# Designed miniproteins, single chains, continued (3), part 29

Each design is a single chain, and the fold is of that chain. pLDDT is the mean over its residues in the fold that is shown.

## One batch from the design tools (miniprotein)

Design m8983
Fold by ESMFold2-Fast:
Structure m8983 (fold): chain A 106 residues (1-106)
Amino acid sequence: EEEEKKKFLEEAQKKYKDEISKRRTDLANWLAEWVKKSPEEIEEEVYKRLLDIYKEKGFNQAVAEGERILREAERAAAVDGTHKQELIDAVRKGIEKAFEEIKKEE
């Protein structure tokens, strides 16, 4: 019984990992493109993204998107670690610049 339960969990975990591996490939490609870019380029991409969200969806949605981008950047940086601090710092600067600009208009 316990051996059957263990095999079931191992098979379920494998199927889940296979599904997630495809999604991880997309995330890894996103991270690879961002880590090849300068901190200034990453900062600008985040800045533009948040301003576009603010213009289309408003302040609260821009805040939520900024928090999501930061969490995903921290998670993606943790996978490789090589550019962890540079990526996180660039994302934070992009978020800060976007909200400084937004606050000046409010």
Scores: mean pLDDT 69

Design m8984
Fold by ESMFold2-Fast:
Structure m8984 (fold): chain A 106 residues (1-106)
Amino acid sequence: SSIVQQLEEKLRQAAQLLEQGDLLGAMELLLEAIEFLEKNLSKLSPEQQRELLSDIAVLLTELMRSLGREDYLAEVSRRLSEAKSFEERLRILREAAEKLLEELRS
């Protein structure tokens, strides 16, 4: 769908910024992608939701490693494994991105 294409485009742009060392820009786009996914959940199939959540989790993992935040990566991974719903997993990823973005701006 056009929504999937827009999300994949945002994630690709965020990954490109990460490759260029623009961690702030990458995190801002990742958070924007998460918020766009939350806004459009009802327009996506369960399969599309799971695939996009996975793509977000992979990019966030790479960002945490680039930031040297292996400690926080371990904590977020634990929370994700304990989550019982898609909505909880998405919230955990959003909260992690928000926290890291705040740290990057400080």
Scores: mean pLDDT 89

Design m8985
Fold by ESMFold2-Fast:
Structure m8985 (fold): chain A 88 residues (1-88)
Amino acid sequence: MVLSREYVRNALAFYDLPTDVSFLEELLAHMEAGVLPEGPRGERFRRGLIALQALFGLPTDGVPTPEALAVLRRVVEALRAGEDVVLP
């Protein structure tokens, strides 16, 4: 599946999330650590994870799974390169 950068950014905006790569990079770092921070920032990242899960057809449970991590890593790499997202 190929998702345009605009489609990904519009999906983030639809869920009232930052559309910049830095937010997704920070979410990826927290998922790689296996823990989300506490408080409002952690809640925002949990919302971001649920939005990602919904976008890619994963269970919307807010749990950082290896599958969700692999998908997010692919999205971050593509957005950094200024390319469309290619998923397996």
Scores: mean pLDDT 72

Design m8986
Fold by ESMFold2-Fast:
Structure m8986 (fold): chain A 63 residues (1-63)
Amino acid sequence: SSMVEELVKKAVEAAKALYAAGFSPEQILQMVELSTRDLPEEVREKVVEAVREVLEELARQAA
């Protein structure tokens, strides 16, 4: 996989762990945005979008 694909996968895994630890989707998204702010816009967008989708799925399952 490309470096971007590995980064997305790690960010998604971290987001799932944070959600399981009791962090809100908003807190997790803020942390991901801050952690990726120095990355190229295209890479940041892909990472943030993948995390958002996963958090929406987890929140739906919890409802």
Scores: mean pLDDT 84

Design m8987
Fold by ESMFold2-Fast:
Order: structure tokens, then C-alpha cells, then sequence
Structure m8987 (fold): chain A 86 residues (1-86)
């Protein structure tokens, strides 16, 4: 379900219907609604997106979001996953 939602958002971005900033805003809003277990899965999916993306503007905005999460998260498993990605 999270993978399906993320794929839909990726398709909107690929088809130029949303900007990098709008993409990240959607991801931030989605993240706030997630349980701790769902957040871990979501961060793993964002890590894959971060490694696979060749779009420099999107990569810049995604990196800022991941760095913001690393500063505010208190869950040790989430912190370690974010460190592995960044």
C-alpha cells in the first residue's frame, strides 16, 4: 500500500504534474500520518528512491527531507536507517 502510494506520486512527478517541492510536501504530509512501523518501511522506500534518482533538483529536496527526519526522529531503528541512506 505504501509502495503503491509512492509509485502514484512518482508517476505524477515523472509526468510533470507536480514540482520537486510539491512531491516532498506530499511525502511529508503522508509521513506525519504513519505509525512507527510504517515510518520504517517508508524510510526504506525513500532510501531506494534516493539511490535510484538521477534528478538533481528532486535529489536535493529529498536529501533535505531525510536530513530533517534525522534531526527530529527519536526512534533508534529509524535513525540508523536514515544514517545508512545519507
Amino acid sequence: SLEEILDEIKDMYKNSTISPEEFIKILKDLYKTLSEEEKLKFVELLGELYKETKDKEFLKELKKFLEELLKVETNEELIEKLKEIL
Scores: mean pLDDT 82

Design m8988
Fold by ESMFold2-Fast:
Structure m8988 (fold): chain A 72 residues (1-72)
Amino acid sequence: MKAEMEKLMKELDELLEKAKSLSKQVQNQVERNKLVAESAIEAYELGLISGEEALEIIKDQLAESKKLLKEE
């Protein structure tokens, strides 16, 4: 569970680095997507949501970030 979350967060960090060479608007959106994913991990660690729910949120944020990079 935690290892999968760490892997997905690493992919988000790599996308954020790539977004730094793009428009500030795209960079800001990827940064917001990462914050949502980090909030999901925090909620899981606090026992507010399940690990499966946290993974779903992180995967959604990663998919949105990948879509943004394809659109410029």
Scores: mean pLDDT 81

Design m8989
Fold by ESMFold2-Fast:
Structure m8989 (fold): chain A 74 residues (1-74)
Amino acid sequence: GRELKEELIEEIDEIVKQFEEGKISAGEAAMRIIELMEEADRLRDAGKLTPEQMRELSRKADEALRRIQEKVDS
């Protein structure tokens, strides 16, 4: 079951990378992360992600969103 968590973390990292490279806007990056976390919540509710895996994903998403927000507010 680790595969799903790893794929979702890689997607978050790719979204941040695309934003930092100027390929997507801050709003687009934030929206993609939010949509990914909504999918993760559904996977957790379906028993496909453990609470610990969801906690790791939430931490990565929060870090990514803060990083995006800092660049908008700077």
Scores: mean pLDDT 82

Design m8990
Fold by ESMFold2-Fast:
Structure m8990 (fold): chain A 85 residues (1-85)
Amino acid sequence: KKEYEEKATEYGEKAQELFLKPPTKENQEKIAEYLAEGARYQLLVRGVSEEDAKKFEELLKEKLKNVKTADEIQEAIAEAMEEFN
């Protein structure tokens, strides 16, 4: 649905904006939160159940909790997607 697409975009944009700010622990935690929430809405757009989308969100948050670079973020996303399938 359109609302899920809009929310996925919003959370992605929020993560990008924080990435341009100083890399404090708070900002890094918020980036991880926004990326995980955005991914959840992307799955809902594709028709994945809310329960499974939440499982993916939690999995991605777990992998993102200690990342510090954009490359590590991309690796964490790829790993979460591989494990989720």
Scores: mean pLDDT 77

Design m8991
Fold by ESMFold2-Fast:
Structure m8991 (fold): chain A 95 residues (1-95)
Amino acid sequence: SAKDLAKKGIELGKKGLKSKDPLESGQLAAQAGSLGSQAASLATTQEEKDLAIKAGQLAIKAGMDALKKAKTLQEINLAIAGALNGIGAMFEASL
């Protein structure tokens, strides 16, 4: 369901923010943003949209934090994916 996907995205985004490993942070941010976007596409209620927005916000924050620590191209790409997926989730949920 949209709610379950968004809650998982929020969980992974929070975990990404707590991680000190830029690779793990970036992977978790990218997954959080992807789940948030999927939740946004399935959302039919305002509660579901608000949860998808929260997942997107956490993905952006985790991705940006991962980018500050990133040293390899893989780490940079995952961090950017997290931020972009998060932006996409927030935009889609706002429609």
Scores: mean pLDDT 89

Design m8992
Fold by ESMFold2-Fast:
Structure m8992 (fold): chain A 90 residues (1-90)
Amino acid sequence: LSALEYLTPLEKALEYFKKKGDEEGVRLAQEARDLALQGLGTSDVALLQQARAVVQEALERAKKKGDEEGVKLFSEALASIDEAIARLTS
């Protein structure tokens, strides 16, 4: 299994917010992606937990804005990070 598979939802979120012109959405997706990439590359659960916290913040923001696609993409990202944490802690 490629570590890159766990990053796919964050890559999709980043592309979505770039196309939408949502600078804050881009910032949150990029921060979460960079933390998740580092955490996966170093098998560091603390970095993945930090990525998860950023995704949770981004998800709440998308919900408040009524951004249904943003909610979907960050929900998928949260699930992928949780699966990665579970695999590293098993």
Scores: mean pLDDT 85

Design m8993
Fold by ESMFold2-Fast:
Structure m8993 (fold): chain A 118 residues (1-118)
Amino acid sequence: SAFEELLAQLAAVALSNLRAARARYGVRTLEELEAVAEATPDPAERAWLYFARGLLYLLQAADPELAREVMEEAGMAEEDIERLLSLSREELLERARAAFEKAGLDVSEILELLRAAL
């Protein structure tokens, strides 16, 4: 379906970004990803790192199995994967919105559509 194709594309982008963050900064958790994003003086680096975080929360809300595969392939810590599994869909969507906002993106309309569809 078009939705499954979109999720696969978002997963590929998230995987690429998480691998790059791991290679550049040694990040293995979403907390480490946020710490690097907050510490960087470069607005473009901050935006990119928060975008990666937002995508992962969005994937977890839409397709937890696909999100798990992305996190495992990116070498994310098992504890962080387990933590995401404990969050409700509504909490995940709110965390995605907040991360995208810090990335300079207004995704409110898209997240409302996803809340209605999921």
Scores: mean pLDDT 81

Design m8994
Fold by ESMFold2-Fast:
Structure m8994 (fold): chain A 61 residues (1-61)
Amino acid sequence: MKISVRDFATEFLTKKMGREPSDAEVLSTTTLITNLLGIKEDDLLSPKIVEQLEKALTARA
């Protein structure tokens, strides 16, 4: 159930856009998340952090 930042970014963008994201879109989103949380793209996200990121990336906290 734990997911890496990169895998989370890919899944989130796929659901949001209804299509496969481009490499540039995945990279941009992964970089944003890693900068916001101070973590690496291969770090595993807890379910609580995943929920917080989904809210943040949908433009509302």
Scores: mean pLDDT 75

Design m8995
Fold by ESMFold2-Fast:
Structure m8995 (fold): chain A 93 residues (1-93)
Amino acid sequence: EEEWREAEAFLRTFGAAMKGDKEKAREVSREASQDPRLLEAAIAGLGAAYRMAKKYNDQKSLEAVKAGAEAIIEADPSNELARQLLEEVQKAL
């Protein structure tokens, strides 16, 4: 019953990042940080966007992934998945 909300969190973070929308990526990532299950889905969405952006050398989308990961770390500094994603995206920029 909550699977649609996890799918929505994934698609919202993925979509914002793939559009290169840094502000929207930060917004939807911060919103997802209020719920651990939505947070996991949001990180997965950012990770999927990172893999696609890196493959196609899309710098604008990479910067949006970075913004989303930073927003998660601001809300939860102990989140290792978000920290790993931030490290990888910084190396790709």
Scores: mean pLDDT 85

Design m8996
Fold by ESMFold2-Fast:
Structure m8996 (fold): chain A 91 residues (1-91)
Amino acid sequence: MLSEKELREIAEKMIPEVLEEHRRLMEEEGEVITRGEVEAARRLIEDDVPLEEADAIAKEDTTVLPDEEREREMERLLKLHAEKIIERHLK
């Protein structure tokens, strides 16, 4: 069984690759991410808020994130999500 340390090391190595794939997908699909959508995703990951509440949060701010801010926020969300998966997997 993988230890917590090993799982975290794998997550840290995979996050840059996932971010690169996400960047490619966004460019190919012409998709945009809003500030409210990032906040909704963060609340889903950190606080396990209901989907209804997350949808409401996403609608509060429809400001499209600049590329640099989008990359930074996506990296943060991926790190938070990885931490939650590791915590759940070790229980």
Scores: mean pLDDT 71

Design m8997
Fold by ESMFold2-Fast:
Structure m8997 (fold): chain A 109 residues (1-109)
Amino acid sequence: MEKLEKALKLIEEKRIAEAVKLLNELLKEKDFELAFEILLALTKHPDPGVRLHALLEGLELIQSIKDEEEKKKFLEELIKRAEELMKVSDEETQRVLESLKQHAEELLK
């Protein structure tokens, strides 16, 4: 909780490098659920490149979530945010996001 709140505050303050450092510390500690919540916050960043990178890392990390209810919730959020990014993305990025969405939808089955 405390590390997540700190990371969310860093993202709000546009201190992205420090937020990413904290994300990497959580990944090293195997706090995958908290790491995923930081990635979800990064998917709302104004930079489309930051959003795309966070979505791709989130899809990789989802396989480490052990709680099925939480995993389903995170997959549904990834799909929603991928759809939002697709609306403002170029054709090449849209294809990457469509592939990501399809993979996430298969994991929900």
Scores: mean pLDDT 78

Design m8998
Fold by ESMFold2-Fast:
Structure m8998 (fold): chain A 74 residues (1-74)
Amino acid sequence: APAKVTEEALKKGKKDYEELLKQGLEVELSEEALEIKKKAQTKLGLSEEDAELLAYQYELAKKYGIELSLSVLE
């Protein structure tokens, strides 16, 4: 199921986010990232915490020029 794939991505993102916090780096959520958070909550039924981690993953991917496929949120 799409939710299971997202759960694996969130687990990796949580670890990456914790490393980012340890380095003292700030991650700002753009309007696009906030929209992804909303869609993750409404379309996938994710908790606010899990949806926020997905939004941070998107923001980091965008910052590093990495294409993140979120077709499950369409």
Scores: mean pLDDT 65

Design m8999
Fold by ESMFold2-Fast:
Structure m8999 (fold): chain A 55 residues (1-55)
Amino acid sequence: SRSQKLLDDAKADRDAAEELLKEASTLDPNSTRYAQLYAAANILRVGAEFNEELA
């Protein structure tokens, strides 16, 4: 169903965000790479929340 697809997509995005945050935790928090990973993870989390709300 459409709702199931939205929930599946949201889970995938949350899992991807968690992996990016794990990588970021190994880096200097003042680095450009750290900022990029955190920004990417936040975008994924926002997208996941939106899909969960629509499901």
Scores: mean pLDDT 88

Design m9000
Fold by ESMFold2-Fast:
Structure m9000 (fold): chain A 59 residues (1-59)
Amino acid sequence: KIDEIAETLALMLNLPLEKAREIVEKYLNGEKTFEEIAKELGLPVEVVKQAFDIALKKV
């Protein structure tokens, strides 16, 4: 399940799969918010939220 979410995020946000997995795990563990992830990636928060919403619905 985490791998499927990570793969979707990697494709949508143009990230290496390893980085996408790290982000997914930290978010699910409550270690990072969408705002923090967006800041790290240099992306708008809304783009990160949309990508996670799509990825989570595929599980």
Scores: mean pLDDT 79

Design m9001
Fold by ESMFold2-Fast:
Structure m9001 (fold): chain A 87 residues (1-87)
Amino acid sequence: MLEELKKLSPAQLRSLLRVAAHELDEMIRSAKKYNAPEELIKEAEELRRRLLELAQSENIDPEEVYELLLRAEEVGRRFREFKEKKE
């Protein structure tokens, strides 16, 4: 995946970060409604903030994008598992 991100334009990388931030926002709203752990919600809110900040940066490092997207995937997985009562 990192090699694929290195082939994307800055505009495409910004779009990808904004999509990931939007998905996290939807997960956070859902998580609050079913009383997900506050630590998980706070982690997701901080990650969403970082995704949006990077999307507004003049210089976008594909490696930073990759790391934030991996964290977003992991946080999303944990929200899904909690919602499904899998922990």
Scores: mean pLDDT 80

Design m9002
Fold by ESMFold2-Fast:
Structure m9002 (fold): chain A 68 residues (1-68)
Amino acid sequence: MKVVIYPGGSLEEVQNQLSLIPEYKSKGYKVIVVTKETGRMSVFPYLSWSQVAKMFEKAGADEVVYLP
């Protein structure tokens, strides 16, 4: 089974999503992150979506899918 995550629009939302990845992995889920190839958050700290994708990869996401 797989879990698909769409990153939240703020650092707080992203950090909450990152904290759930170990739980999904422990249940045997494949974690897939779908994010934008370009652009960044509209709110502080204005992280680029590529930076957010790297945070999910570091947290244990199995795959990152970039949308155009």
Scores: mean pLDDT 85

Design m9003
Fold by ESMFold2-Fast:
Structure m9003 (fold): chain A 70 residues (1-70)
Amino acid sequence: SELEELIREFRKEVEKLASLIEDEDIKEEIKKGTEEREKEMSKLSLEEAKEVLEHYKKLIEDLIERIKKE
């Protein structure tokens, strides 16, 4: 379904962030947070899920840029 594709896209964005992190404890926290967000997104309408995805994509891209600029 289109909603499942949006959730996959969200997971993919989070995986990009997690791949830059060497700390196992931080990776575990990111994984747990991602699982919670995926559950929340699965309860949303397509329009709401798109808005949530766009919000998180922006936050994740900003974080990735900060990590790369260290």
Scores: mean pLDDT 79

Design m9004
Fold by ESMFold2-Fast:
Structure m9004 (fold): chain A 59 residues (1-59)
Amino acid sequence: SDVEQFLKALDLVGYPTVVELANGERRTFRNKEEAKAFAEELQKKGISPLDVRRIEPAP
């Protein structure tokens, strides 16, 4: 699933992580639970959680 692919990508970077979405919005996820909740919410709205520009570790 798109949610699973998104979470796998974030796991490779580690938490906390910063994601820049295709629309330029930046979000920080402190843990996998926050990232999963966000990705599932996007998918419910018909938006792919894989539409991201950047995934990077948060300091």
Scores: mean pLDDT 82

Design m9005
Fold by ESMFold2-Fast:
Structure m9005 (fold): chain A 65 residues (1-65)
Amino acid sequence: GLAEEIGEKTKTDSVGAGIELGKLAKEAGLTNDEAQELSIESLEEAKGDKAKAAKLFVEKLLEKK
């Protein structure tokens, strides 16, 4: 799914993955502050694993819809 694809993309194209996450947050109607808070929460839950954090971020974003 989308979460898995973006998680894998962080390993090969970290910048592109970041851009894609930002677009998804904006499309979901999050403010920049809300997107940053969600990113921090996801990174904390992932214990600093950026790929896992990106996957969690997408999953949380989809749950809010």
Scores: mean pLDDT 77

Design m9006
Fold by ESMFold2-Fast:
Formats: structure tokens, sequence, C-alpha cells
Structure m9006 (fold): chain A 106 residues (1-106)
């Protein structure tokens, strides 16, 4: 289904960002600390929500601009998915447009 395909897409993007953060120098201990922070903030979070939040925080904290941008795109797409959207191409295009518009105002 479109929803299952979108969830798989978001989880794949989350894994790419997390791996990128590790390659950029984020340690296993730092990743574990992020997981603990997510669980402390959202004890009832689903596996999907936990994996996305972990990847977003890892990407934002890795000190790499491309990873920070990908993390922000993932966060916006995941929020849209949780709100009931299931079109990864349209969701990505909208996320990138919103971030571009926000950057132009700063």
Amino acid sequence: SAREETEAFLLELAEEILEGARRAGLSEEEVAAIEAEVLAAQSDASEFERRVARAVLAGLRAGDEELRRKARVLALMAAAFLAGEADPEAMRERAERLLREAEEKE
C-alpha cells in the first residue's frame, strides 16, 4: 500500500541519515544517548517515531550541513506521514520548499 511504501521510505531515509552521522564522527555512545533522550521525552513513542526521532537528532548533531538539511526534511515528512499523508514524492517536495522559504527569510 502507499502508506506501507511511505513508511519504508522514511525508515530508509532515517537509516541513511544515522549512518551518515556515524561516518561524520558521531560515536555509538552519542547515538545511545540520543535514543535515551527520545525515550525520556516520548516514553509511549512507536518504533517508527523512535527511529525517526533518533535519526533526526543524530543528523542535527553530527556537525554536517547536508545531514542537518536531510534531518529537517525527514522531520517534516514524518510529521506529514503521522498526519495521514502517504505520498513520499509530494511530501519531500513540500518539505524542501518550506525549508528553502524559511532559509530565505533568515
Scores: mean pLDDT 84

Design m9007
Fold by ESMFold2-Fast:
Structure m9007 (fold): chain A 89 residues (1-89)
Amino acid sequence: MIELGTRNAEVNRFFRKVAEMAGYDASEIPVSAELTEGLKKFLEDFGLEVSTVFNEKAANIAKEVQKLLGLPVDGVIDEEFRKALEELK
């Protein structure tokens, strides 16, 4: 699960899905733990840290996405939240 302070490939996958939903080209954001220029630019555009760390700002974005998807609003990216994001395409 992705919670505050988490840093790994799952955080990168979350930001990739959020960027895709915001209209950014998902193909420019690889599914990896490392930041790319595309993901870095996305984070800077949204005022987030240039990092794959799941911080409070990222948790607030997760809560907004949870509201949009009709999921419980807790800011934690669990398997149910991840599956719902994958189903959005």
Scores: mean pLDDT 57

Design m9008
Fold by ESMFold2-Fast:
Structure m9008 (fold): chain A 93 residues (1-93)
Amino acid sequence: EDVLNKLEELKQKIIQLVQNDADELEIQKAFAEFNELVLPLLSVEERKQFIKESQELYQFYKENQDKKDEFIQKLEQLFSETIEQVKQRLESL
């Protein structure tokens, strides 16, 4: 449904913002929008894990500005796995 498409669009938006050296506040807003949309769709345990991994990923970005490609790969992996969890949950309803 539209929520899965919006999550994919937000993931791609964050990747493009990072690739284009966009303002950090704009990147943070895109992260916040993804989190706000995804968190209600996860179990309590999945939500805790995602929050932890998302926070660790953002710290990696802040500390490793010269490793943008590695950050993008890590983000793609985490967000794609989380979107797949949402998809499986929606299919089980």
Scores: mean pLDDT 82

Design m9009
Fold by ESMFold2-Fast:
Structure m9009 (fold): chain A 73 residues (1-73)
Amino acid sequence: LVEEAEKLEKEGEEAEKKGDLKKAREYYSQAFDLYRQAAREARAAGDAETTTRLVAKALELFEKMGRLNEKIK
């Protein structure tokens, strides 16, 4: 999950650099969902450190998507 989320986050960053804002948002959205799933699994396992880190990653992507939505309209 985390490795797949990281790959999608990177794909989103590349799409954003190319000006493909809709594609960047799609990749960030997919990565956000995967980071949230991974955070839930880490929390269930009692791994507070990993949970905090993954939640922070999800929030970062949520902010990126918000900025892209303002540009896309």
Scores: mean pLDDT 81

Design m9010
Fold by ESMFold2-Fast:
Structure m9010 (fold): chain A 63 residues (1-63)
Amino acid sequence: SPESMETVRRLILLMFHKLALAGEIFVYRRQNADPSTIERLEEQVRQLDEEIKRLQEELERLQ
């Protein structure tokens, strides 16, 4: 359905965003950045994981 296709597109974009944040965290860890900066980025990853989970559940509902 068009709704399923839109949900898939959103999931792909969120997965790319998560990958970009993971790369940023990796770089900051190697630079011995402030732990509070790393924690803030990890919180953003957690928020993305929650959104991804919600969209995955919606996609399963749209069978």
Scores: mean pLDDT 85

Design m9011
Fold by ESMFold2-Fast:
Order: sequence, then structure tokens, then C-alpha cells
Structure m9011 (fold): chain A 95 residues (1-95)
Amino acid sequence: SSEVEELVERLLEIVEEILRDPERREELMEEFRRVVLELASLIEDPKVATLILLHAIAVETELFLLPRLSPEEQERALETVRRLVEHMAELAREA
């Protein structure tokens, strides 16, 4: 679906912005949530939709905890966020 691909591209853009400037995560997270919910609503397989939502919760958790982490832990958290979102994109495209 072209609509799914557009939402996936927007999801990746939002996360790339957060990875470049993690201080902007709070403002960008509202857009992230909207895009994730819209994306999940277009996925016909409820198992895939649920998995995308669970990955999104993990992304939000990593970003929420970010200011409490050491610099080394922050680097690992941002790498985890990147990998989670890449997996969400793959799940949505394969659905």
C-alpha cells in the first residue's frame, strides 16, 4: 500500500530527527504516536499491528529514560531506538 509506505517514510524521518537532536524528542513524540497509530490502523493482520505497537512502546520507553542515562548508555539507547524503528518499518512493509 502506498499509504503504508508514506507513513513508514514519515516514521523514519521523525526518528532520524530525534537521533540527530534528542533534545527535540518530546515535541516529536506526539507526531511519532500519531503516525504509529495511523500505520497500525492500516495493517490488516492484528498480530503485526500489535507487534508494531509494542515496538513503539519500547521506543517511547528508551527515549523517556534517556536523560537518566550515562553518555555511553544514551548511545546504546539511541542505537536500540534506530533498530526498533527499522524493524517496525520492515513489519509494516511486509504486512
Scores: mean pLDDT 86

Design m9012
Fold by ESMFold2-Fast:
Structure m9012 (fold): chain A 113 residues (1-113)
Amino acid sequence: SEEEKKRQQALDDILTASGEAGRAVDEAIAASPDPEYQAKLRELRDKIIEATKKLVSAILNGDKEAVKQAGDELIKAMEEAAKVTRESGLDEYAKRIEENAKKIKEAVDKAVE
């Protein structure tokens, strides 16, 4: 159905963007010489993984309110990861995380139409 195609597209977009953001965070962890920033980024990576799982579950359940809430949680975790990454001096990795946060927002907005 058209709804099933929209759901599959949203899942594909979210998993792709979340995966790319996760890779950017992992690369930022490896590039940072500061163990405090490394620890903060590892915690934020784990939050991104958890928030992505919640968002996927909400989309599969067709709960538009849960999709909005889980989407906001994921975007906030990604924005905080970008902020910590930028504070660590790794601006190019922060930009990659921010770009993928925008893609998550677009996918969430389409999923709740």
Scores: mean pLDDT 88

Design m9013
Fold by ESMFold2-Fast:
Structure m9013 (fold): chain A 93 residues (1-93)
Amino acid sequence: LEELKKKAEEALKRARELAEKARESEELEEIREYAREIEEILREFEEYLNELLYVKHIGIPPSELPWIEKVIKEMRELAEEVRRLAEEREREL
């Protein structure tokens, strides 16, 4: 559980930092790269979670599920935000 919390916090922190850099960037290629990196962070975290649940059969207490769902949702929202920012920059060209 502690390792899961640490990985979730690290993933979310990195995703937030990348989203902030994307918001400050004027270069379309950089914004696209940040979106890809956030998507990769989310994918790696979901793979880790699946390994714990389905490969190692580690149960997650029901009380912990809401915050895990919130972390995944926030990372998805950040990835979508940065993708939309890239699309907006492309349309401005």
Scores: mean pLDDT 79

Design m9014
Fold by ESMFold2-Fast:
Structure m9014 (fold): chain A 66 residues (1-66)
Amino acid sequence: MRELSEEQARLVNLLVERRDAGQPSVSQSELARHFGVSQRTVSRRLGRLRDMGVVTRVAPGHYSLE
């Protein structure tokens, strides 16, 4: 697996926390709100993580860890 950037690591850490809380999927709007960025920015970041095999899209606008 490719090394994660600090930004990518923060996304993964949030997904881990949500999974541990019983919510393994996270919405793009939730991530955008949490990180203070646009949904477009989150979509691009998640696309990179998906290309790396770190996350999968479980529904439109929703992602979970692989």
Scores: mean pLDDT 77

Design m9015
Fold by ESMFold2-Fast:
Structure m9015 (fold): chain A 66 residues (1-66)
Amino acid sequence: DSRLRAERERRRDIDLDEFTRQPHTLEVEVDPSVRLPPELREQLLRMIEGMRARGGRVTGVPVVVD
């Protein structure tokens, strides 16, 4: 599915450098049906935690079946 792949690729490109360039106002929308690679998953989790700690806005939560 091109939509799911495009969304996954966008999240894959999200890294700490990009987060730093944007003044901590990153909006993250995560499709819970998509399993993220471990490194990207950790990046997203850390960004979400950092965003919320700094009063940022985050929508959607990555749901992964263990």
Scores: mean pLDDT 54

Design m9016
Fold by ESMFold2-Fast:
Structure m9016 (fold): chain A 60 residues (1-60)
Amino acid sequence: MSAEDLMKPQRIPVLDPSVDKPGDGEVVTAEDVIVRGVAVALYGEKARTLSIEERKELLK
């Protein structure tokens, strides 16, 4: 029993309002972000030249 647990603001911090941009950019999902990050981490600059779908295939 911890009263402090009720006082802790459990909010997910967002990095940028890019997710909230309603029409300028391309929509990205959490999966897309993970795929981009992991593929670039594994294959570096090579993965940057690929689309999200191609990067998913690389991670297979």
Scores: mean pLDDT 56

Design m9017
Fold by ESMFold2-Fast:
Structure m9017 (fold): chain A 68 residues (1-68)
Amino acid sequence: SPEDVARAEEMARELVAHAESLGLPELGERFRKMLERLIKEGASLERIEQMVAAMRRSADALAAERAA
């Protein structure tokens, strides 16, 4: 639905901002492109939520590795 698309786009923006806050703007851009593709392909909101959660964990893990 249009409401689900708007929510998915909001989650994508929040994830990109999170990656940028970690000093990973290129990773944020890759996440944005992948999520934008999934939204255009009609992925469910549940799938988008699962993907965003996984991407956020990956960004946090990469930031931790780079800080070591």
Scores: mean pLDDT 85

